# Designed miniproteins, single chains, continued (2), part 62

Each design is a single chain, and the fold is of that chain. pLDDT is the mean over its residues in the fold that is shown.

## One batch from the design tools (miniprotein)

Design m6126
Fold by ESMFold2-Fast:
Structure m6126 (fold): chain A 84 residues (1-84)
Amino acid sequence: MQVTATLKDGIVTNAAGFKKKIDLTGKKPEEFVDAVFEELGDRITLTVGTKDGVKTYENVTREEALEILKKIKGNAVVIARPAP
């Protein structure tokens, strides 16, 4: 299962792919990360697309995901999947 979101300055503007129907619009990185890990489990693959390119992080913990997302400035697209 895969979840996707768009962010602006770390704030969720849109999110999709969650099993539970939840509106994450306007949520901060902390709340978004909590929802992602509840959906996908303890480790994820996180892909982040920004104006600077696309980065993929493997076997990411909740704490690492939060640090990654807090560093995002401007517009971003994120894709999260369960770790392999």
Scores: mean pLDDT 82

Design m6127
Fold by ESMFold2-Fast:
Structure m6127 (fold): chain A 85 residues (1-85)
Amino acid sequence: ALSPEQLREAAALLAEAAARMRGASGEETQRVIDELTERLQALFPERAAEIARAGAALRELAKVDPEAAVIGVESMLHELRQELA
């Protein structure tokens, strides 16, 4: 089972990523998503393949619809915060 501490750390990482993506260039957005993906994989190594797949999908979404990519990260954050409440 995922620990509440790991879920809180993941929520903090998602919140930071969403904030950094707002108004960022395409290159900066890609760096933020890559950094987020790597840090989440380090936090949840048992789910590394799923996280890599989600990160790849988010990178592709951000290239065509950066607003939808931010909403996607904020949606994941909202779900994690609900799980922790």
Scores: mean pLDDT 83

Design m6128
Fold by ESMFold2-Fast:
Structure m6128 (fold): chain A 137 residues (1-137)
Amino acid sequence: SSLEEKKKEAFKYLDKVIDAIKTGDLNAVDLRDVLNFLRNAKYVLANGSDEEKLEFLKEIVDKFMKAIEESKDEKVKFALAVFLQAFLILLEPYIKDLPEIQALVAETTAKLEALDPNIPKIAKAVASFLKTMLGEE
């Protein structure tokens, strides 16, 4: 289905973004991979069932949290946390009416803020930049 294809494309680009951040060089992060992840993720969240949306978002969170936990570089952990929080901000309009997803987002946000209290502010700035690049303002 188109939904299954968009889900596969979303994770393909997400894996590229996470791998680039893991290098410790933010110049390795291709903005096109970030934007392609977001476009495909928005499609999945706009067209999936509530259960498919929850599973999809859990997979995104799990991929980032695993990368954060396995990293020994504090700068890499910080960058991963900022990107995850920025993606959650950008995807919020597609998930706002789903209590189980809102609980996951709130729990994830609290865990990321516990790593560094500056993460929410910096993530908001990154989300604003990416929203502009997507042509959404």
Scores: mean pLDDT 88

Design m6129
Fold by ESMFold2-Fast:
Structure m6129 (fold): chain A 82 residues (1-82)
Amino acid sequence: GMPPQELLDEIQKRIEEAAKKGKEEMVKTLKELAEELEKEGYYHLSSILYLNAARILEENKEEKKKLIEKAEELYEKAIEKE
């Protein structure tokens, strides 16, 4: 299922604050949030955040590939849960 609105608002705020600090901090924050959401069972949103991190990592092809593969794994888990 989707997280509650208050959690979505907190996630958005953390991403916006990280974005002000630069690309490296934004990628780090997106990965940390994605890991937290995966642990809570929010696989679909976790997948989206890993994809967002991958989109920012245009310069690091290997890490980008790993984040995309992790996002695909989580998306499949989200579909199976429905």
Scores: mean pLDDT 82

Design m6130
Fold by ESMFold2-Fast:
Structure m6130 (fold): chain A 87 residues (1-87)
Amino acid sequence: MPKPKALVVPVRDEAETIEEVLEELLKAAKENGVEAIVFLDSGSTDGTSEIVEEYAKRAPLPAAVVRGDARDPADVARARALAEELA
């Protein structure tokens, strides 16, 4: 069964800490062979969405940002499907 090494990361209103989280996430992704990352933004209003979009453009692996609720299984499934397509 093709198992894409892809990661879905929920984000919401984390502008103060998101850059540090993204650095740790990238390091872990490289060490674990992650091939794509999709960020699921639950409607951040503090600039988190912009920081994550900027990061996705500069990431050394395929990365994307989608809007959705991390508590909605349908939104999580959509983000996962995109991550699998990017990997």
Scores: mean pLDDT 74

Design m6131
Fold by ESMFold2-Fast:
Structure m6131 (fold): chain A 87 residues (1-87)
Amino acid sequence: SMRIELEEEELPEVERNGDLVKVTLVTATSLDTGETVKVYRLTRYPKDGGPPVYGTGVANDPSKLTADQIELATLAGQELAAKEAAK
């Protein structure tokens, strides 16, 4: 499996329809190829006090990604999802 390094940058919190939305921009780097991809992690806290809702996505244009960048984005998304599940 490809080895990866993640660098997290927290963006300013945004309120939408009373929900608190936190976005983290993550730069994922392949230690094997040197390729980089940017993904985002979103956490939405409902105003009704319900459980947080987690989401991830690719910030790069997906139609222009190399096969290595697609693998890197997939691995980064899996690692971020595992990290959120552990909280």
Scores: mean pLDDT 75

Design m6132
Fold by ESMFold2-Fast:
Structure m6132 (fold): chain A 83 residues (1-83)
Amino acid sequence: MKKELEIQKVNSYTAAKLRIIGIGLDTGKEEEMRKAIELLDKIEKGELTDAQFEERLKGLSPELAEVVKWFKKKLEEIKKKLE
């Protein structure tokens, strides 16, 4: 159902954002946390090419990069189910 997929999209975004904040608090890397959240927002809005996404990931710690990659993958899975 389309409404269920929209809820999954919102839930995935929220889960990713909360995980990034948690990692930022645990590591004390507030600047990297901010960059990860900005990247998450750009992915959600569709404002990035795959090349730009990979380039921005290089600026993040591995833990933050994994959360952002997870969200992008989830968003792609949801998009495929909507199509």
Scores: mean pLDDT 78

Design m6133
Fold by ESMFold2-Fast:
Structure m6133 (fold): chain A 89 residues (1-89)
Amino acid sequence: HMEKSREVAREIGRRFAEWGDRGRQLAEQLTALPSLEDARALVEKVIEENPEEGLMALTFAAFDLYQQGKRELADLVDEVAREAAEKMK
């Protein structure tokens, strides 16, 4: 088993790209939901399915929402993700 610097960088890049893509898709889904209650349910479901991968994807989703000025949704995602991250420690 051999890891070259280029192969390591490619693997790390792939993981970040996957989290970023999932996060952007989650931001779109959250924006399409009719209420903050529905948004909270989706965020909680994402964390329940895979806590570590879900939290990373939600971090990217919150960032995208803040960039779009969707502060209320971004704050909700950030709050639920932060609470779950504390529980994982």
Scores: mean pLDDT 77

Design m6134
Fold by ESMFold2-Fast:
Structure m6134 (fold): chain A 95 residues (1-95)
Amino acid sequence: GLDILEEASDRVNELLSQGYSELDIYQLYRKRVSEIVGKEIKTPQDLLNIDFSKLSRDELVDFLILTLLEIRRLIFENGNEFKLANDAFQKILDT
C-alpha cells in the first residue's frame, strides 16, 4: 500500500539528514537486500522474481528503497530495464 512508500521515504530522508549520499544509501540497501535473499541482486529481473509475500514489513521497505533507487538510476542509464524495475516497485506496493 501507499503507507509503505511513506515509511521508505522517511528512512531515506533520515539517512540523507545524517550526511549519507544517495549512492551511499543505494549501496547500503543493495547489501541489505542481498543478505535477505542470500545472493547478490544484479538485475531488475532478480527483484521481480522475489516472493515479497514471505517478507516482513521491514524487509519489504528495504526492497522498496532499493527498487526506487534502481528505477531512478535506470531512467538515465537503460530505459529498457526501467519497466522491469517499475514492475518490481508495483509488485512490492501490491504486497
Scores: mean pLDDT 79

Design m6135
Fold by ESMFold2-Fast:
Structure m6135 (fold): chain A 61 residues (1-61)
Amino acid sequence: MDAARATLDALRTVRDTTARWPEIEATWPPEVVQLVRDGLREAQAAVDAASPETREAALRL
């Protein structure tokens, strides 16, 4: 349960940040962009570390 929720939150972070990335990169200060980039990398790593079963459970939440 907790792993599926964490995976869903990570998936949403990757999706929403990637969709907004051109605007973030163009309008936000470079130091903030770097923090967002680091967070996106961590979120993607969490998704990649999740089992297929956990990812499927997250998508059903």
Scores: mean pLDDT 76

Design m6136
Fold by ESMFold2-Fast:
Structure m6136 (fold): chain A 87 residues (1-87)
Amino acid sequence: SDVDQISQSGLSGVDNLSSSAQHSRNYGQTMINSMRNLRDTTLSRINQIADQAYQQDPVLGDQMRQQGRRTQQQLDNRVQQVSNDLS
């Protein structure tokens, strides 16, 4: 689904930034901020698509919103873990 593609892109992006941060410890805070921005962009895109779907098909839109909430939890957990690892 479109939500799954956006979710996978966002999660992969955070994972790539996490790897970069390990080699750039002096820029750790900048990398964490970039991960948070990518998280926010990913969630915004999911919410926009889910809201549009909900107007046409409430069942599909609700399923996409639920998927978005799961993606938010996964992104938040990854960002928090990386933040802890860089401290």
Scores: mean pLDDT 82

Design m6137
Fold by ESMFold2-Fast:
Structure m6137 (fold): chain A 58 residues (1-58)
Amino acid sequence: MLTKEEIRSLIKNYLVNNNLTLDDFINATGLSADDIINPNTEWTPEKEQKILNYISKN
């Protein structure tokens, strides 16, 4: 299983590779800025799956 830090790294790499901003990612996924930026934010399994599915499909 991926850690939250690994998933955040995947998000950062995804944004760089696709020339997207964090706001673009937030709007596309419906996640809050705190879900992505705040390292202390708790993620549900459903939120993790939503992030990973978005990255894998795009």
Scores: mean pLDDT 75

Design m6138
Fold by ESMFold2-Fast:
Structure m6138 (fold): chain A 75 residues (1-75)
Amino acid sequence: DLKKKIEEAKKEAERRAEELSREAERRGEEYSKELSEKTKEHVGYSAGSILGVGLSTQARLEEERRYKEFAEKLK
């Protein structure tokens, strides 16, 4: 009985590890999408009037900085 309980607990732990791994993969995909969207926004400032200063060097550098901070935050 004790051996069976240990084996069941081990199987349950392995199942939970798989679920956590799957959740981590899903988070990785969302991160990749957000990173791609941030890159598009950064490029979009070249044609952008979103802030009224979209073509300024300052606005472009600030967007790139935010993009890098976002990438660092997810490490």
Scores: mean pLDDT 60

Design m6139
Fold by ESMFold2-Fast:
Structure m6139 (fold): chain A 74 residues (1-74)
Amino acid sequence: MEVYYSKVGDVTIVGFEDLDGTWHYVAITRDAEGVASITGHLSKEEFAELSQDKVTVTTGLGEKRELPLEEVLS
């Protein structure tokens, strides 16, 4: 499964498809100790705006690629 993410300052935004084919978008922050927490849910449109036209794609096996946002949200 592919996970799409972009880092915007101290916030990481993540998009992924669940087993039912539904897409989810979340904002994650890390505190000063590096502990990650979900700080909010995003719409597809908010994810697109915050991604600044580019996202990184990773698989469960650690492969990473940067893609234009248009290729992800087609």
Scores: mean pLDDT 69

Design m6140
Fold by ESMFold2-Fast:
Structure m6140 (fold): chain A 81 residues (1-81)
Amino acid sequence: SLEDYLAQVEAIAAETLAAIRDPSLSEAEVEAVLDEAERRMLALYLEAARTNDAASTAQFREHLEALGRELRAAHAERLAA
C-alpha cells in the first residue's frame, strides 16, 4: 500500500540521517550510505508508481522530494562543520 511505501522511505531517511550525523563514519562511508538511500528510494518510487493511482504517486513524490532536501541539508551541514 502507499502507507507501506511511505513507512519504508521514512525508515531509509532515518537510517541515512543517523549515518550523516555519525562522527565516527568517514565521508566516503557517508557518501556510500547516501548513494544507497537514493537507489532504494528510487526503486520504491518506481514500484509505487506501477501499483498506485496518479494522485497517490504525486503525494509519494512530494514526500520523497522533502526527504531528499532534508538529507542534502544534513549532509551540507556535516561538510561545513
Scores: mean pLDDT 86

Design m6141
Fold by ESMFold2-Fast:
Structure m6141 (fold): chain A 81 residues (1-81)
Amino acid sequence: SKEDIQEIIELLRQKRYEEALEVIRKLAEEYDPNKAKSPWEVQQGGDFLRALDLVEKAREGDEEAGKQAIAILQGILDRLK
């Protein structure tokens, strides 16, 4: 999952929002907050859902939403250390 998150960040930096969305959607299904067993898993699931929403907005032309998505994903990546 750490490598997957790094891939999403790189896709977002390249403005490849469609490919980034496909990877985020797969991970969001894996990180369902309703199936989370710990506060850490709930936070990861919530962050993925927020990143998905922000990348959809970036695809529609909201460049600031794209930057916010990168920041959220970097936060997830930092917690996986």
Scores: mean pLDDT 76

Design m6142
Fold by ESMFold2-Fast:
Structure m6142 (fold): chain A 90 residues (1-90)
Amino acid sequence: SMEEEIELAKRIYEQTQKELKELKEYIEKNYEELTKEDFENILKGIERAKEFIKKMLAETKSEEAKKLLEETLKLLEELEAWIKEKEKEL
């Protein structure tokens, strides 16, 4: 149902916000110990998450759920850009 799509999208959005905050804090705390391989693995994880959200968007019928998934994708893209910048400073 569309209500189930909205609830799922909302949970994904909230969980993504939490996980991205924790990942950013982890990177800032451990920056001196992180290798280029660690950054590559993190970026691969983000790309996989983005592809998952894009696939879900293609199948989603609810406009409200689509908005939440699009905002989730934006959060992932913003974090990806931040991580790539941090990798360049190694």
Scores: mean pLDDT 89

Design m6143
Fold by ESMFold2-Fast:
Structure m6143 (fold): chain A 76 residues (1-76)
Amino acid sequence: DLPPEALELAREAMLAKAAGDDEKAAELFGEAGRIAAEAAGFPPEAAELVAEAARAHMLGDFEKAEELGRKALELA
């Protein structure tokens, strides 16, 4: 389902969040989202929006995450 690299990055993101490193967690989860979107066949523009949405979600900005995710789906 998810590429192994994306799954590993998501796991590392959860560990970073558990350690209190929210910025590192957001960075890693954003990369996981980008790789997963690319593997799903999203164009690069949409994959970058998925990465930004995942990062926003990890930082607690759920409104921004939802908006960016919707925009990514419109471009996919």
Scores: mean pLDDT 85

Design m6144
Fold by ESMFold2-Fast:
Structure m6144 (fold): chain A 68 residues (1-68)
Amino acid sequence: MTATELLAQAARAGAQGDTERARELINEAIKASNGNGGLIMMAQALMTALDQGDTDLLAGMAEALELS
């Protein structure tokens, strides 16, 4: 599974209110990123959205990552 696929799953889980699973998937995505700054920045954005409970942003990020 690629870092992008893990981030897409994290965003979807977060949008559905599964905050624990979303955080686990974000951490796995960071490990899979191979130090890619863009992917790490996306992971940080997802973590911030989870902390704020911004489910609309999480849903939009999930859609964008799955349709890219």
Scores: mean pLDDT 82

Design m6145
Fold by ESMFold2-Fast:
Structure m6145 (fold): chain A 90 residues (1-90)
Amino acid sequence: SLEEFLKELGELEEELIKAIKEAEEAIKKGDAKKAKEALEKAEEYVEKLEELIEKNKEFFSDEELEQMYGKLELARKKIEELKKKAESLE
């Protein structure tokens, strides 16, 4: 259902934000291994979010879908930026 979809979407978004935050904190502390592990989780959450949105496209307008995919692209860009920073610690 739409309600179940929105709940799952929100839960995955929270986990993604948490994983990115954990990666940023690990980088600040110089922990490259922990940063990379957190970024791998973040990538998994982006993939799951993209799959979830794709399977539920019929519930949304083109504008709403563009906004959702835009947020995922921003997250991917942030993850790639943080990966480069983590690599520079080694």
Scores: mean pLDDT 86

Design m6146
Fold by ESMFold2-Fast:
Structure m6146 (fold): chain A 69 residues (1-69)
Amino acid sequence: MMSLKELEEWGNRRLDELVAAGRLSPADQRALARELVELATRNGMPQEDIDVLLQRLADRWGRAREEAE
């Protein structure tokens, strides 16, 4: 079972891959968020922890978008 930290690291790694590929559209953000929720749910993560992960991912996504253009 993945920990909160492992899921955050997974999300950050996926975002770095999308940045490298030039894929920072709203559709890419929604797809990444959905993948994170599905993975966290499969690992039995409580909703409170999923919400924390989604917020941290959204914050990091925002910063990446500001720097990418």
Scores: mean pLDDT 80

Design m6147
Fold by ESMFold2-Fast:
Structure m6147 (fold): chain A 89 residues (1-89)
Amino acid sequence: SEEEERATKEMLALIFYKLGASPEEIARVTGISVEEVQRLIDEFEEVRKNNKELIDKIRKYAIDMLNQGKSLEEVAKEANKLYEEEKKK
C-alpha cells in the first residue's frame, strides 16, 4: 500500500540519518524530498531530546532522593510516578 511504502521510506531515512548520511543523500536514496527528510529528522531529534531530558530529569530526582537518605525502594516508586506523569503530557 501507499502507506506501507511511505512508512518503509521513512524508516530507511531515519536509519541512514543514524548512520551519518546528509539530508540530501537520504533524499536521493529514498526518493523523499529534502524538505520532508529534514522534517523527519527534526521530529526524530525532538523525540530524542524530549526522552533524554525526561531521563535526565528522573536521574537527577533519583540522585537527590538518595542523597536525602531515601531507600532504593522509595526512590524507584517516586521515579516511576514522575515518569508516568511526564508521559501523559
Scores: mean pLDDT 79

Design m6148
Fold by ESMFold2-Fast:
Structure m6148 (fold): chain A 125 residues (1-125)
Amino acid sequence: MAELDAAREAFRKALIDFILNKPGAEEKFQEAEGAFRAALRKASDDQLEQEIKDLENTIKVAESLGDKLLVGISHYELGLLYEAQKRYEEALEHYEKAKELYKELGYDKMVAYIDKRIEELKKKL
């Protein structure tokens, strides 16, 4: 529990710094995402399903508020969660939705990052 919560918080902070193009942010984001992915692989299926439900609810609220950035972040996290469960088709759908939102927002570095992840994921489909 504590390891997953800490890894998720660090991941979210590093993601925001990366999309804002802060110096050194790309390497820190890759490190924080790697740690978050490792924590997700250690999490139980029940923990992952609860996180998925929480993120789906977050997306509904964020969409009602027009918070496209939070919708994009939440879809990217859902992609990571589904990938940890080896649910690659659902992971792909959420990564593609996150990419679309980041593209609309002009976060080109994150769009390129997601494109590489989608290409890697498609090899598992």
Scores: mean pLDDT 86

Design m6149
Fold by ESMFold2-Fast:
Structure m6149 (fold): chain A 106 residues (1-106)
Amino acid sequence: KLEELIEELERAIEEKDVEKAKEIVQEIVDLLISMVPEDKKEEFGLELAEALFAIVTAENEEEIEEAVKRFGEILDKYLPELPEEIKERLLRALRRLGLLFLELRP
């Protein structure tokens, strides 16, 4: 269930458990891909992967915000029925994930 995975991701980020956060994010992506029609799975998966890569490789807070915004736009395009509260919670968690990766850089 998406809300349960988001809660687990929030916990992993709070604990600064990068490996657990990566694992949960992949589970979230896989779940989101499972929610779209078969003919759109590959396209949606690629766009999500590109946006997620931009979040975790961002060099500053502005780049994180732009990447998170792109992730949200992709969700609106492919999963318009996703509740706004769940979407906002996921985007907030992804922003915190980007900040965690930025903090842990040498």
Scores: mean pLDDT 86

Design m6150
Fold by ESMFold2-Fast:
Structure m6150 (fold): chain A 55 residues (1-55)
Amino acid sequence: DKALEIAKKYLSKATSVAELNANAKKAYEKIVEEFGASDDEADAAIVRAAIELGK
């Protein structure tokens, strides 16, 4: 899942809560932009990435 890969890429770079929030927003924007994904699909990918990365 390319959306999940993008979400993991952005979230794994975060070293603080502020960076995590900023990077989650960037991942969301990138997923919607590149795939034309719905807001719900982008949010689901970010949540799944956060769970898998232990965030």
Scores: mean pLDDT 74

Design m6151
Fold by ESMFold2-Fast:
Structure m6151 (fold): chain A 92 residues (1-92)
Amino acid sequence: MKVTATVTFSFTATTSGATGSIAARLSSLNSGKEASSVSSKALEAGSVLTATATLVSDEEKVTAKGYGVATEKKDGKLTLVGQQTETLEFEA
């Protein structure tokens, strides 16, 4: 049986007039396979950015690390506004 693992990271903007980016990555510790996604848009305060990474494995049990990173760029300055790492286990 194949395992499909999905991770979604979300970031809520606290500023306006910036460009926001959010990236999600999911890496299998069993197979070494990776999936990633990036989303970016102009920010209004209270806007939610999401990025979703989906990994399909031929293993019946998968241990995966999810990574989420969010950045804002305003007036030529890039700022890290969020990061998260999760270890996840999936079984068929």
Scores: mean pLDDT 72

Design m6152
Fold by ESMFold2-Fast:
Structure m6152 (fold): chain A 66 residues (1-66)
Amino acid sequence: VVKVEVTVRNKETGKLYTGVSELEASEITDFMIQYSLQEAIKKAREQAIKDGLSPDLEVVDVKIEI
């Protein structure tokens, strides 16, 4: 299992948003990690867009669990 958790910060408000992506595989490849990272970032941004008025976001933390 590859679990990627990304935290983004709204530069104007300082509010944090977290996106999580999980992928189950018997063999972990760079492609799988990259895909999960993209999905986690997408989820974090979607939360920020729903709540925030500005899309001015900064990635402040990335956690990868294998």
Scores: mean pLDDT 75

Design m6153
Fold by ESMFold2-Fast:
Structure m6153 (fold): chain A 110 residues (1-110)
Amino acid sequence: MSVQELIDLINDPSLTFDERIDLHKLLIETGSEEELIEAARALIERMKDPDHGVAQLAQAMAADILERLIETGSPAALREAGRLLEEMSTIPTASPVLLDRLRALYEARA
């Protein structure tokens, strides 16, 4: 899945919630580190969306990708996940609980 296809997935009214979750899980399971990093960056930008539902879904999806990169990624992917986590933390609507969870996972592996 391209980064643009993933962004479009969040806003595609023809896809059910379950279909969006299944495609997201497939990306997590089969995506390359490069694709996952690009997807996480795009989703972090989408967290700035004025629609709260879109922003929260983007946050949840970005968090899942960062968790996968932190737990199973190469040292290079782990470093990029750390940078993306810091970028996510600069967004005012980011969940402190979610950021704390991801930071704890990062620190445990770094």
Scores: mean pLDDT 76

Design m6154
Fold by ESMFold2-Fast:
Structure m6154 (fold): chain A 67 residues (1-67)
Amino acid sequence: MELSEEQKELLKNLGIFDPDLDGVISEATRKRTGITDEHIKEMQKKLGLKDDGVLDEETIKAMKYVR
């Protein structure tokens, strides 16, 4: 039940460095982490969540219970 290094970095960026984001991956975050909307959709499908590619707070919290 662990987040990958990339997922942890994304979570920190959204929660600490990107407070104005509404669960959308910023250009800077995508360049830094290499995470795309497609990666988010695949994670959401795997977790049984809505696969809309929006990294909302619920999606981020659910990722803590993966692996």
Scores: mean pLDDT 55

Design m6155
Fold by ESMFold2-Fast:
Structure m6155 (fold): chain A 83 residues (1-83)
Amino acid sequence: GKRVESLEEPKELVEKALQQIPSLQPTTDIEVRDLGNGLYEVTFTSNGQKHTLLVRLQDGVITAVEAPGLSEEDQAKLREMLV
């Protein structure tokens, strides 16, 4: 998984990954929320719809990414780039 060192790094890594998925462009309103215990909620808007992405960190490394509401192809691309 990708290494992160601060709360802002999960947002930056997700934003860069989203930019590599043409079907999700443009993305706007990217926000990160710490849910505790290494779980972060990332929300963003794509094609007029709000999406939620759950990112799990363990020892500063992204170990899991879940993106309910995205296509299986787009979810697989995000996992490949981030986990």
Scores: mean pLDDT 75

Design m6156
Fold by ESMFold2-Fast:
Parts: sequence; structure tokens; C-alpha cells
Structure m6156 (fold): chain A 89 residues (1-89)
Amino acid sequence: SNLGQLLKEELEKMIKEGEELIEKAKEIEDELEKQKLIIKGQAKIDLAKTLEDLINNDETFTLEKAEALRKKYEEEVKKKIAEFEKKLA
């Protein structure tokens, strides 16, 4: 479907954005700021791959499920950053 094609293009964009965040992190001297970019970039890549798997293998896939998963990954990013900040304190 056209929707399926648009979703694939958005997933490819998410992977690209995640890879760009990780690449940008290589130029950051501050360890905390570097790790924040790596955590955010990896989460975007992982979310995109998880969504791709669900689109291909879950007949009950919905945009509502995709949005719930996106929010879950955003909360996991916040937790990982907070735990890393705590380890540096």
C-alpha cells in the first residue's frame, strides 16, 4: 500500500538520522554530551528496526501501536541518559 511505502521511507529516514547523531558524537569532547547523542541515535535506529519488523510480521500493526512504541523508546532514552548522568556524578 502507499501507506506502507511512506512508512518504509520514514523508517529509512529515522535510521539515517540516528546514524548522523552517532557520527556527530565522534566530534564531541564532553563525555556526557557524546553519550547523549549516541543513546539518542541508537534508540532511533532500534525503534526504526523494531517498527520495520512489526510492519512485516504483525498483521495487527496499527499507527496507534507505532506511536505507543515511539513513546516507550523516548522514555527509555530519558532513563539511559539519567543513569549515565548519575554514574558521572
Scores: mean pLDDT 81

Design m6157
Fold by ESMFold2-Fast:
Structure m6157 (fold): chain A 98 residues (1-98)
Amino acid sequence: PALPKTSELSTEEVVKELLKYYNTLKEDPSKEGQVGAKILFDAAAKRYTRKNLLDAAKTLLKQYPEDKLLHDVIFALASNLGAVKETYKLFKEHNVKL
């Protein structure tokens, strides 16, 4: 059995997974849907590196610069990875209003 390294995830795969999580939150914004989405998010976060997150966030900020729900998802993931400061700097560099 191969031990998967989170650093092996491409930016495109991380972007796809984050968009799937984000769409789950958009489709069911209820408290139960938010709990379900959080379970999926926490599982995904365990597989990501800070680099995976920051590279995916750069791509997503270019495509969705005004999407506050997506920004919240990115910051929640950044908190789990200890990358909040780097993510905040990235948002500032892309002129995102926080």
Scores: mean pLDDT 71

Design m6158
Fold by ESMFold2-Fast:
Structure m6158 (fold): chain A 87 residues (1-87)
Amino acid sequence: MEEEFEKAIEELKKAIKDGNSTEALRAVRRLANLLQEAIDKGDIETVEKGLKALRELAKESTDPLVQRALELTIEYAEKKIEELKKK
């Protein structure tokens, strides 16, 4: 999981730097799927680490569509992690 997560983060970072919105949105979807897998496993540490990276990338993105996709992904994961902590 961590290795796949780090790779997806690097792919997103590169797409943002290259101004490639299509690849950036693809990377955001990949990251959202990996976050969902970590949430389903109850892997709070992986989700929190991923959220920290996504928040930093949201600050670096200049594309409003990519920023919106990142914000929605972050909000979803934050809500799910709060639910996991109640258990």
Scores: mean pLDDT 80

